Designed miniproteins, single chains, continued (5). Designs and how they scored, part 93

Each design is a single chain, and the fold is of that chain. pLDDT is the mean over its residues in the fold that is shown.

## One batch from the design tools (miniprotein)

Design m19227
Fold by ESMFold2-Fast:
Structure m19227 (fold): chain A 86 residues (1-86)
Amino acid sequence: HMEKELEEARRILEELLKKAKPEEQKELKKGWLASELALYAKELGINDPEKMKELHKELEKLFNDESLSFEEIKEKMKKKIEELAK
């Protein structure tokens, strides 16, 4: 059921992105990625609030780096989550 809820949330977000102003699109994409990464972290057993706070700070840092694509940010965050899960 969680996968279907995530797919439904993605569809809603895609519709919002189509209607959003350019400045709003960056924040919407960041919010979507944050939610996806939080679910991935929980799947790997990361329930520590301090580790989740560290992940959020890293996402903010990477999202403010204009040289990184959305896919590169996602890949870097997944690797960091996997490292914190060890």
Scores: mean pLDDT 73

Design m19228
Fold by ESMFold2-Fast:
Structure m19228 (fold): chain A 80 residues (1-80)
Amino acid sequence: SEEEDFEFLIDLLEHQVDAVERALARGDRSPLLIRAVELTVENAEKLLEYAKEKNLPDSLIERIQEVLERARRILAELQA
C-alpha cells in the first residue's frame, strides 16, 4: 500500500540518521559523512514534499519532519 511504501522509506531514512549519528559519536568528521548527511537532508525534504502532496496521516508527516530536523542539526554541527 502507499502508506506501507512511505513507512518503508521513513524507516530507511531513520536508519540512515541513526548510522550517521553513530559515526559522528565515533569522531567521524570525514567528507563522506558530511555528504551522507547532505543526501539524507535532501531525501527527507523530497519525501516530506511527496507525503504532503498525497495527504498522508499527520503521524507519518511528523516522523519525516523529525528525521529532517535531526539530519539538519547534524549537518549544522559538522559545518560549525
Scores: mean pLDDT 87

Design m19229
Fold by ESMFold2-Fast:
Structure m19229 (fold): chain A 69 residues (1-69)
Amino acid sequence: ASPEQVATAAVRLFERGVITEGQAAAIVREALEHPDWSAREIADRLVKRGVITRRQGEALVKEVERLEA
């Protein structure tokens, strides 16, 4: 996934109330720092660090997959 796709997914999840603004900003930062990472790798790292929940990470992966289709 591109950083732009991950950022778009994070904004959509924030607008839908799935994640907070701070969580969306953290997701965008990880995507920009790791542009070659998949949405799964970004989600798993943020879950491991306690920034987002496992459920929020799954929502991020699914939203990015929809943008790639």
Scores: mean pLDDT 86

Design m19230
Fold by ESMFold2-Fast:
Structure m19230 (fold): chain A 123 residues (1-123)
Amino acid sequence: MVILDDKRFIPAATETIKELQKKYPDLVIRLGYLDRESLTVYEVNIDTGELGGIVVRGESLEELFEKVVELARAVGEKAVVFFSDDEELVKLAAEGGFDYALLVKSNEELQEALKKIAEELAA
């Protein structure tokens, strides 16, 4: 499960996930968007890039990250991944139990990091 907090990364993430699913057909990659204002994670449709249903809600960012990890473990996700350009959010996601929490400043950095993680998980 991959979580983003910036909608500007969604097109690059969806494009990369489509490429990775062709290369690793047994690897199921789910994408979510974290809305900080509503403390809600929404599902992202990989084909359209549009926001779908609510995955989890929290009363704080710390609780929200912990709930994402709990849900991902309960549904058998191989890894929980967070990408952000906010260092404090990356730290909170790591403290909340995310397997990967990575500071990314560009779409290119996100694409490269996501490809490396997918290669590790497919092995």
Scores: mean pLDDT 87

Design m19231
Fold by ESMFold2-Fast:
Structure m19231 (fold): chain A 86 residues (1-86)
Amino acid sequence: MFGLVKITIEELGENKYRLTIEEHPYAEESYKRLLEALRELEARGLLRILSEEENVITFELLDTSGEAVGRFIGAVLNASTINEGQ
């Protein structure tokens, strides 16, 4: 089955964003996938993770290019869509 986990993106100003993963059976897997993807982007110098709290991740975009923003959006979409076997 294909699961859709709602992730809320909130702009905090100064290129800072808060990602909140809504309560869902796959919320933990979604959080793990999102955090791993954001850590990879941080390793590339594209963003900086500011805080990690249960289902909330706050970060700062260091690169606002279309490529960096596209990679971030891709990470959110991948974390929002969880595939499960039948």
Scores: mean pLDDT 76

Design m19232
Fold by ESMFold2-Fast:
Structure m19232 (fold): chain A 97 residues (1-97)
Amino acid sequence: SRRELERELTILLFETLALMTEGHLAREQALRSTDPERARALLEQAIASYREALAVLDRAKEIAEQIGDQETLELVDREEERVRAELAELEAQLAAL
């Protein structure tokens, strides 16, 4: 039903926020690490969290399209671009280790 889709969309948006927060914290810890192996592991963790966030955002986009939620579609598009930019930076940081 529409109500079930709206609940799923809400859950997915909160999951995205949690994954973005996990990725950000791992990235910050990596930048503060003086141990290259620890920094590598933390950057890989950040990359994994952001990749999962993209998968969740893709599902959120499908639901938002199905229920006609244009505001959420615009939000998801902005968040996807932000996550892709963060991933590019993280991959560059990992390559520099």
Scores: mean pLDDT 89

Design m19233
Fold by ESMFold2-Fast:
Structure m19233 (fold): chain A 81 residues (1-81)
Amino acid sequence: SDTRRRIEAILKVIAEELGLSVEQTRKALGVDLNSPNAAATLAQSLRDVFGIEITPSEIEYGNLEELVEKVREGVREALAK
């Protein structure tokens, strides 16, 4: 699905910043790619783990390139603390 591809792209960016595989990152954030709640779970994990404020609607329907960059920057900022 389109939502699955978008979530995988976001997970890949997080994985690159953490030095983990995409699968390790997915498991660490509790994201089930087959769940209809995957976007909501990812949004919650981004807020709780990295302090990144992104809505489930932005994950599903937002500009993907801008989302990926926002997540990359937010993960880098969280790791610098």
Scores: mean pLDDT 88

Design m19234
Fold by ESMFold2-Fast:
Parts: structure tokens; C-alpha cells; sequence
Structure m19234 (fold): chain A 104 residues (1-104)
């Protein structure tokens, strides 16, 4: 469980960095703000799930992180913001690894 927790934490950090880059550089700043708020909500849910040792909620958060990462990749790709695309792609990989660990 600790390995999955560490993976989700790192994934959320990378998603936040990607969302902040998109907020600064995107022409679609409202979508970028919405994505940043989604990351902040997931960070809050993650802290609560870790405190409660809620494995089902951690799995849900990891799946939401994959979905958010895919949305961030789509916006970054559309706008040619490669740095945000790379960070979001790494976050999706880490979140998927956490899902695989939590489903065993």
C-alpha cells in the first residue's frame, strides 16, 4: 500500500505542475483553471484517503488521476505545450502503476 500511496502522490504533483504550465501558456485558460482545480480536489481527497487507510478511495483517486492526465495531455497536445504533455504523461504512467498495485 505505501508504494501505491507514493506513486499517487508523485502523479498528483506532476499533474499539478502540468496544469500550472497550461494555466500560464494556454489560450484556453478557463479549461486550464478547471483542470488545476480538479488536481487540488484530488490532493484533498488523497490526503483524507491516506489518513483513513481507504484503499478503495485511493484506487478511485488513481483512476481519476489517469482521466485528468489524459485531459491535460489532450489540451497540451492541441496547443503544442510539450513540457505539460511530458509531465502529464509521466503522471498517467505512475497513476496506472498505482492502480495495478491496488487491484492485486
Amino acid sequence: TQQAVDLIKKALELLKEAAMILLRNSSDYLTAIGMLLRVIGLEFDFDLAVKKKDTEKLLSIAKEAVNLGDDLIDLATKEGIREAQDLASKAVQLAQQAIDLLQK
Scores: mean pLDDT 89

Design m19235
Fold by ESMFold2-Fast:
Structure m19235 (fold): chain A 65 residues (1-65)
Amino acid sequence: ADPSDAEVQAQSEVNKATNAYAAGDFKTAEEHLAKAAELRGWTPEQVEALKKAVIESAKELNSLL
């Protein structure tokens, strides 16, 4: 099944966070990650795992970190 509307919006926020990390705008990236986590109802531990994954993706895109 296709993702729910909330999941589609959350994924959009994750994409914005990844782009912000790649651009070196960590504050904006964290704001988008927080919004995605709120939409998904994630625990702090899940948010930390997502943050790490997003940073690694951004590193691959722009050689950051």
Scores: mean pLDDT 74

Design m19236
Fold by ESMFold2-Fast:
Structure m19236 (fold): chain A 100 residues (1-100)
Amino acid sequence: SWFALLDEIAAEAREQGLDMDTMEERIIAEASRFGLADLVRELLELQRQGEATSDVAERVRLAERIVAVAVEIARRFGEPEEAIRRFEEEAQREIEETLA
């Protein structure tokens, strides 16, 4: 599971005190075993752009693109469609809360 892999990497990063760059390299290395390294690099770059912007409309646009790329990665990892749907619903709720 892509979601389980992210949780595992996040837990390891907290335990070992890894910086964000080291954690990103670890995520990319794992994704490369499944031919997904380029999609994960795109996801991480979009996240960096989102953190750098203060414009609400641009932040929403980037968040929607991040969700689309994350969904593609999850599908290629073999995540069940119901788990992907739950992720999309939660992500859309968080985007709506950002606009409020």
Scores: mean pLDDT 78

Design m19237
Fold by ESMFold2-Fast:
Structure m19237 (fold): chain A 80 residues (1-80)
Amino acid sequence: SYKDKLIEFVKKVVEILEEYLEGKISEKEAIELIREKADELNLEEDEKESFVDFVKEFMSLPKEEQEERIRYMKKIIEDV
């Protein structure tokens, strides 16, 4: 279902953002990987761009708030 694709996508976004926070990948690489996963899953264009905007906002936040958002996203995907 489309919902299952969105859950898979969000799980991948969390993995990418954790690698970014660990300093394993750059901001540019993280955004590119997120776009690639959205395209792989054939997400709706409006949902893909909404997630890209969310990620750009995330990267503008203090590191402590970035870590808090990742924890929150993990809880949401575990409860679905």
Scores: mean pLDDT 82

Design m19238
Fold by ESMFold2-Fast:
Structure m19238 (fold): chain A 72 residues (1-72)
Amino acid sequence: MLSEEEASKLGREIADRLIKEHGLDEDKATKAATAAVLAAQGGMSREAAIEAMRAQGVEDAEELVEEALRRS
């Protein structure tokens, strides 16, 4: 389980990556990053997080969710 500080850092890292590398706007990047962080904290299933990220336009959603889960 991630601490609140670790979850905040992970969310910012994922959102920043999605904006800079994938060209997502801030709103979409934040929603996608939140889904990945919730999965890492056990508040959302891996499948639900992947679907939520894909809904925001993240093509590599599965890889990003797996990375987030590995860090928790």
Scores: mean pLDDT 80

Design m19239
Fold by ESMFold2-Fast:
Structure m19239 (fold): chain A 72 residues (1-72)
Amino acid sequence: TDEELLAQINIEKLKTLSNEQIAHYINIPGVGDVEKKKIAEKIKKEVTSGEQLLNIPGVKKYSVEQLLAFLQ
């Protein structure tokens, strides 16, 4: 399930990534690069567990799967 995949995200490792790296894996149609970077900043500040990523507007299923693959 998506919850089982999200439980595998290392949030400490995620927070070491640049905003550009995180933004690259966020599939947000109609949103410009500046807004994608702002969403990446919110993820780094506000997310304490992988499950909370689903609460960020614009995080799509494919973006979560891509981010998980990158963080392995």
Scores: mean pLDDT 67

Design m19240
Fold by ESMFold2-Fast:
Formats: sequence, structure tokens, C-alpha cells
Structure m19240 (fold): chain A 63 residues (1-63)
Amino acid sequence: KEEIEKFKKEYEEATKRAQENVQRYRDLAEAGASPEELRAVMGETLDALQKAEEYKKKIEELK
């Protein structure tokens, strides 16, 4: 019960981080950031999305 709530919280945090990184990528691209900076933010976005998927799977397994 508490474990499901913990994973839901982690999922929400990972999803928020992914959304924040997508917005940051857009802002940096608009500002003319370097390809290296854009790749770094893209990597962070992908990592956050992968973590969100992992926690979502754990929640489904526990239900």
C-alpha cells in the first residue's frame, strides 16, 4: 500500500523532470544553444522518461 504510493510519487517526479527538460530544450533551442548543450538536455529527458516508465511498471505489478 505505502510502496505503491512511493512509486507513484517517484513516477510523478520523473514525469515532471521530463516535462521540465523538454521545456528547457525548447528554450535553449530558441536561444541558439550549442548542439552539445541540446544533446545533454535531450539525454536528461530520455533518462527521466525511462525512470518514469520503470516506476509505472512497478506500480502496475503491485496493483
Scores: mean pLDDT 80

Design m19241
Fold by ESMFold2-Fast:
Structure m19241 (fold): chain A 73 residues (1-73)
Amino acid sequence: EEARLLEEGRRRLREILERLAGSPRPEDQRLRLHAEAALRVEELRETIKDEEELRKALEALAAEVAAQLAAIA
């Protein structure tokens, strides 16, 4: 069931990204970044099995996303 739930989550995130494709609005660009970050979180959870390493990777991702959000203005 874990694999099925991950696939369903990825499908919904891709749908959000497609829906926001071509939008010039900063709010939509921020929402796209959040959706992309959510996909990255799922990738990390699949790849990293150690709880401490996963936490560290998620913290690094959160910092990157914050910087990208700031750059959008």
Scores: mean pLDDT 75

Design m19242
Fold by ESMFold2-Fast:
Structure m19242 (fold): chain A 88 residues (1-88)
Amino acid sequence: MSLEEFKEHLEKMKEKLKELAEEGKLDKNEAEAGIKALDVIEKAVESGDAEAGAKEIAEIIKESFGYELSEEELEALRDYLQGVIDSV
């Protein structure tokens, strides 16, 4: 997958989250957090910085849902983002 194709997929996901929130199928707070997370994933792929991306997503989860990721969950998220970076 190219970086351009990846960005197009992220834009489609953001559009779908907005649509689901407008239809009342998704909580507005969940949709907004999801869109912020997709923006962070795009930034992480462009910069190649999975650790920074994982930390920013963890902060979004904490601020939006009051849930603090464990060190193990943060490492899993970083590894996931590294896999995404390596696939683009």
Scores: mean pLDDT 81

Design m19243
Fold by ESMFold2-Fast:
Structure m19243 (fold): chain A 109 residues (1-109)
Amino acid sequence: SMLLDKVKQKGKEAIEAAKKRDSEKLRQATEELVRLAKEASEKGDLETVKATIDGLTEAAEVAAENGDREGLEATKEALMKILRSIKDRSLINKAIGAIIRTIGLLLDM
């Protein structure tokens, strides 16, 4: 789907921004991923919602590896916003797991 392609592209942008410690670009990418995830949730596109959670989780891990606390906090906030739009139980559990992981990464910084 076009949404899935956009999410994959924006996920890559988030990861690249995290590698460069570009907090503004990372924040912009996470905000767009939230928007795309909400649109996907409204359409019942669970594959695209899953891809947004996966992309944000990877961006969070990269931000943590590069000591970008602000970027890691931005990815956590995005996951929390996406969680509020999810109705699918499996994806709710996945998003909660991702949020717990990002909190753990923040505590290890």
Scores: mean pLDDT 89

Design m19244
Fold by ESMFold2-Fast:
Structure m19244 (fold): chain A 91 residues (1-91)
Amino acid sequence: SSEVRKLIREAILKASEITLLLLAARKFLELGDLEKAREYVRRAEELLRELERLLEELKKLGAPQSIIDDIERDIRAAREEIERLRAEIEA
């Protein structure tokens, strides 16, 4: 449906934004800017929660399994990078 397509587009955009925020967080960490690294991780975590809610809505609407699998992979990758960044920031 057009509704499912809109939610898929929203999920893709949020996944892309999360990736960019985490790349920025990593860069700030490398530069020793721990305050900015924390801020970008926090923003990525907020968008990740929104992406997880979109995933649940897409599952309820019967979105294609390949799309669900792609989003779940993106969520898993983001969670792993957030955990690594948090550990490095707090070291």
Scores: mean pLDDT 91

Design m19245
Fold by ESMFold2-Fast:
Structure m19245 (fold): chain A 93 residues (1-93)
Amino acid sequence: SLTTTATLDVVAAEDVPVTATGFAVGGPEPITLTLTATSLDGEERPVTTSTSVLGEGPRARVVQGVMTATGSFRATLTATSATPVSVGLVAEA
């Protein structure tokens, strides 16, 4: 299997909720998508995450992950599949 990663650092005040959304796009093979948050110094942070398949066909698959955390954090998106995948990661407050 092949693994592709993307990271995004978010800087926000402690009480500001931030939503990070990640996408993985690849061939028809299943994509396992994981979103994690760490503090900017690398310690694990508790987050709420969800994943969904947005598109599926005989030649393509699109998977979305959504994560919400408060304050500053590093979001890491990891996508694993039998075929190459492209990933993107964005955040909004």
Scores: mean pLDDT 77

Design m19246
Fold by ESMFold2-Fast:
Structure m19246 (fold): chain A 84 residues (1-84)
Amino acid sequence: PLPEGSKEALKRLIEDATDTSLPMGLRRGSVFGLAAILLREKVKELYGVATEAYITTTQPYVEREKLDKLGKELAEGARKWLES
């Protein structure tokens, strides 16, 4: 379980990762942050998508469509994990 302050930070990352009005660089950073936290917390059901997102966001170039898809999948998974 995450501390309360960490849950608030995670909720912000979830929101930013799915906000298509934000600059791509900021969304990329939020997707990276989500993936890093989920991998660090060893959330087994999200290992596949979190690993793909981590690899994708650490590459020199990221395709917008791929970032949008991974951000949505990670945010949905992270919301479900916080509710469990």
Scores: mean pLDDT 81

Design m19247
Fold by ESMFold2-Fast:
Structure m19247 (fold): chain A 65 residues (1-65)
Amino acid sequence: SSEELLNKIHLIVQLTIEENEEIYKKINELANNNKLSPEELIDKALEIIKKENPELYEKILEKLK
């Protein structure tokens, strides 16, 4: 549902800001410069997080289950 997608985006954003503001800036720039669906935004955000901070990526995945 759209509510579940928005909740996932909110969680990803919140955890990323708390741990690494620079990664959040990269994700926000990507979202603003590209016409992405909510699903595409989640996928691309997780790709960036996995590359830049693998520990944060695992933490987010645990919260998304």
Scores: mean pLDDT 80

Design m19248
Fold by ESMFold2-Fast:
Structure m19248 (fold): chain A 84 residues (1-84)
Amino acid sequence: SAEEQEVLERLERILEKLDSALKNIDTDPQKAKEILNEVIEELNELSDRIARLLKTADPSTQERIRKLLKEIDEKINEVKEKLK
């Protein structure tokens, strides 16, 4: 569905933003902090759609969402640790 595609594309963009933050964190920690805040807000906005898709999407799409969420969570934690 269009909504499944939108959610997957947004999760992939979140992952790209976090990767960019991590690559530049030593030179621009303030920008990394701003990206982290934006990502957390966007994930909160997507939370209901993600929860629904994890119940209603096909198994391959559900697995893709779970893998993206795991990678996003791992990178959020890495950004948080490096900003201490």
Scores: mean pLDDT 88

Design m19249
Fold by ESMFold2-Fast:
Structure m19249 (fold): chain A 63 residues (1-63)
Amino acid sequence: MSLATVHMSPTLKEEEREKRVEAAIESAIRAALELGDEVEIFSTPEAAQEGERVRAALDAALA
């Protein structure tokens, strides 16, 4: 198919990825709320990676 570009639209995999990022951010917010602060929410890929690091650091700190 020469016009496969139309299938480059967001797929279920991308939607699942977005949900995972949202869940990670929600977890970070919960941890921050326990400290009496709010965490800035981002929707960028870079923020997703940073959110994973923050969540891992919080998990290690809470362990």
Scores: mean pLDDT 57

Design m19250
Fold by ESMFold2-Fast:
Structure m19250 (fold): chain A 78 residues (1-78)
Amino acid sequence: LEEKIAELKAGKDTITIRKESDENTWEVIQELWREAEEEARKVVDIANPYGKTIVLEVKVAGKTWRSESVVLKSRPRA
């Protein structure tokens, strides 16, 4: 959270939450994604009032999976 608050203070429009592991299993990918979503929930309360976008990135064995924007509590999918 401290790093994400510093990004907001620096005037960035996007907050990126990154999780990574060297283990290339589906279980690890799911766990890293879950951790990224939990961190995003804590950050969304800070980011949303400023109109910031939250992006989740999960890296496993050099491969990156990401979402372009996530709002976990304030804006459901259409």
Scores: mean pLDDT 62

Design m19251
Fold by ESMFold2-Fast:
Structure m19251 (fold): chain A 116 residues (1-116)
Amino acid sequence: MISKEKLPDETVQAILDAVLAELREKAPEVAPLVEATVAELRAAGVSLEDVAIAARILLGITERIKENPEISLEEILKIAQEAADYAQLSPEVKELVLRTAREIYEKYQEILKKES
């Protein structure tokens, strides 16, 4: 996993930018939620590496929901929690990731209800 070795800040920023670009292209409906979370984490003084990890987890959650719209909120929160724990994110960063994962889930449930 990418968190195991220290990368240059420019490389970490490029990874974050790539994750946000992928979210904007593949999931424009939830990209603003992830971008808001990234801004909040940066404002809180969270490391660029942990911000990039949080964004990558949220991209993965978004992909899971799009692949299986019938997935439960409990399963999504479990996946987000396990990913955050594996990445050794602080409790504050983990809580924000879980909050945003829930918001992404709720946004897709709202979209599916209106578009079906």
Scores: mean pLDDT 83

Design m19252
Fold by ESMFold2-Fast:
Formats: C-alpha cells, structure tokens, sequence
Structure m19252 (fold): chain A 71 residues (1-71)
C-alpha cells in the first residue's frame, strides 16, 4: 500500500538521520513511520489487536536499527 511505502521511506530517513548523529530527527521520523504503518494496516481492515502487535514489532526493529546506526 501507499502507506507502507511512506512508512518504509520514513524508516530509512530515520536510520540515515541516526547515522549522521541527529537522534532527535531520527526519533521523530521513526514515530511518524510507526504511526503511518499502523494506520495503513487498520485502513486495509486488519483487526486492531493484530495491527497494534505488527506496529509494535516494526517500532522495536526500527529502534534497534537506529541504535546500531548511531553507533
């Protein structure tokens, strides 16, 4: 979906911001990516409990990627 593409682009931008040492921008972009990803799943008819779990997993993976990129 368009929302999944937007979420993935924001996640990539968050990781690039982290690589540059801009952790505030990385965190803001990551939060936006997770929110767009969650909304996209809900808009496609995924049950809210399943969408929240998937968005939580995406957030965890993205936070771990940001920590590694900032190192």
Amino acid sequence: SMAEEQARKLAEEAIEAAKKGDLNTAKELASRAVAIYLQGLLDEGMPSADALRAAGEFRKELEEAIEKAAK
Scores: mean pLDDT 88

Design m19253
Fold by ESMFold2-Fast:
Structure m19253 (fold): chain A 93 residues (1-93)
Amino acid sequence: MSLAEKINSKLTDETVELTVKDFKDPEIQEELKKAKINEKLVVRLVDGKYEVVIGFGNNGSFIEDLKKAKEGDILLKLKEKKGDKTIFEVAYI
């Protein structure tokens, strides 16, 4: 099964609300401010914090970068911004 097929089979109405504190690198704050609705990143949960594996992509570059993701990584799709909080749709890879 391809990575894209696995993502599609797992993408549900599940959402997560995250702040900068939920990430290992606080520099993610600048990326979150610049990110647009429907942009995607891949993260890994390490010691209770999200570590960025693949940053926000543009156009077709994110699809190419998804080939580098590993099973167990988490796809986050930007759904909404609420002040200091960001809401993502979640798919487990």
Scores: mean pLDDT 70

Design m19254
Fold by ESMFold2-Fast:
Structure m19254 (fold): chain A 62 residues (1-62)
Amino acid sequence: MDDRERARRLLEGAAALLRAAGVEAPPPYPTKESAERIRELALEAGDRLAAEGAEEAYKLVG
């Protein structure tokens, strides 16, 4: 399940970027719900790289 593992790694990276910015991130589960949540938080924080990672993960999960 390479797409699921890739999505998880993308969400782990996005969550790490958010935590570095002082934003509490949810667990980086390879699900659309986690990807949407992390993307929302990234956009609110202005972290474009984290948002792009979450968007890519969302496409890989569904």
Scores: mean pLDDT 82

Design m19255
Fold by ESMFold2-Fast:
Structure m19255 (fold): chain A 87 residues (1-87)
Amino acid sequence: MEKERKAIAREIALLVLHMGGDRETALAQAREDLASPDVEIRKAAVEALYRMAKEGDEDAYRLLQEATKDPDPEVRALAEKGLKELE
C-alpha cells in the first residue's frame, strides 16, 4: 500500500540520519512526524524513536513517552510496547 511504503521509507530515513551522526535533525524530524495528521507517519516515527532510544538516546526515549498520549490507540499501543521493551 502507498501509505505503508511511505511510512517505512520515513522510518528508515530517520534512522539513517540518527546513525549518521545527524542526531538533532533526526530528532527534529521525528518530533514533526509525531505531529503529522497521517497516522501511518506517526507510527513510523514511533518505530524510529524506539530504535533510537534502544541505542541510548534519552531524547528519543522522552519523545516515545509523549507518543503514549497520541489520540490514535494504535500509535499509543506501539509507543507503550516500545517503552516496555526498553525497561
Scores: mean pLDDT 78

Design m19256
Fold by ESMFold2-Fast:
Structure m19256 (fold): chain A 100 residues (1-100)
Amino acid sequence: SIEEEIKKLLEELKELVEEFAKLAGDEQLRQRLEEAIKKAEEAVKKKDFKAAVQATSRVVGLLDEHLRANPDASEELRELASRAAGLAIEIQDLYKEHEK
């Protein structure tokens, strides 16, 4: 069930970061976000949930980096980043429950 729950949260995170990248209009950011999401997906397939948590934390870090570089970023971008951070926390909490 942890694999299915993390996959569902990761799909929601993927949708949020795609919307963020579209609104940000930054192609380099889009590519980095896609790479981080793909790494998280591959980690889940290998049942390496620690690596999945690390990859989702990288996604949140990339969004935060963009907002720091763009202080006039819209409230919508800030809301998407906040929601992504929440999903990353939920994924981390599921991982902690799975730990011995």
Scores: mean pLDDT 87

Design m19257
Fold by ESMFold2-Fast:
Structure m19257 (fold): chain A 109 residues (1-109)
Amino acid sequence: MTLRELRDRILNSKEALLEYLELIREKALKNKLEEVAEVVERALEAVEEDEEVAERVQRLVANELEYVARENAEDSIEAFEEYLSDKENLKHIAERLKEILEEHEEEKK
């Protein structure tokens, strides 16, 4: 699977997005990033319960996949898995997810 194929699948499938977020959570736990894993777990629950959150997270993930493809000049899922092996990249994704979750909570108040 190419990064572009994964991006298109995630944009059109909530199940693909959930599978992808599970991968990020596993990478975070393997790297002892408990706070990152907690944010991703909250995002997983919010995506399952709310269509608007799911759409916003789909767009975020699609943008990250496009970024990795451009920076590495490689359109492979393996390049993205290497990207997720960097703790700073995992923290960056978690901060973006946290922003979406906090904005959604504010909109409900």
Scores: mean pLDDT 77

Design m19258
Fold by ESMFold2-Fast:
Structure m19258 (fold): chain A 88 residues (1-88)
Amino acid sequence: GLGGAGVVSQLALKLAKELEKEGLPKAAEEVRKYGLKISAKTFDETQKLLEQDLSIKAYQVMQQAIKEVKDYAKKVRDEELKKKAAAA
């Protein structure tokens, strides 16, 4: 539904908070920025599908967006951890 973009945004904020708790503020900022981008794309795609009464496909688009945000959070977490290890 139209709330699907909100789910993606809330997930990105939750993941960013977890990264900040781990002491990874740069990764947290990147996840917030990426979450906004993916949320906007998800809104556009799901709105178009819902106008065509394709609710199941809209749900699948939302699930894929959730996966993309999680995969990105892992990537930027690993990158900041490597930079911190190199600086120690």
Scores: mean pLDDT 83

Design m19259
Fold by ESMFold2-Fast:
Structure m19259 (fold): chain A 74 residues (1-74)
Amino acid sequence: MPEIVLPSKEHALNTLRGMRQLAEREERDPAVRERILAAIDEAEARVKAATSLEEVQAVYAELLAEIGRISAEA
């Protein structure tokens, strides 16, 4: 998998906020939207709890994979 590099928790949280706004704006199916928003909320909590940038990068990569899975199943 490609390595995702996020320079700080603040940058990661800003990225997640942008992803949340896109999901709320662009996703028309409320069930799919709810699943994506729940995944983002879980990732945000994990980023806040992370003690290293490697953990932040892993959370972000996992979130992208989860959103891809949700979209593929929709």
Scores: mean pLDDT 77

Design m19260
Fold by ESMFold2-Fast:
Structure m19260 (fold): chain A 73 residues (1-73)
Amino acid sequence: MPPSEGVQLAQQAYKYAQKAIENKSDPKKAQEYIDKAKQYLEQARKLGLHDDHPVMVKAEKAIEEAEKALKEV
């Protein structure tokens, strides 16, 4: 069973947030990945994916951690 489009977009948000954390030593690249993650998360919401969905919660937490890591550099 393939995941819904919203779930796929939220999974992309999570992946980009993880890339931002991995690239925290390059603030410009890290910020670009955070921006991409936020765009995918917003698209998932527009497709009706609930904020309490496990993949949305996981993606939002990853974005928060990436933003926090970038502030601490």
Scores: mean pLDDT 81

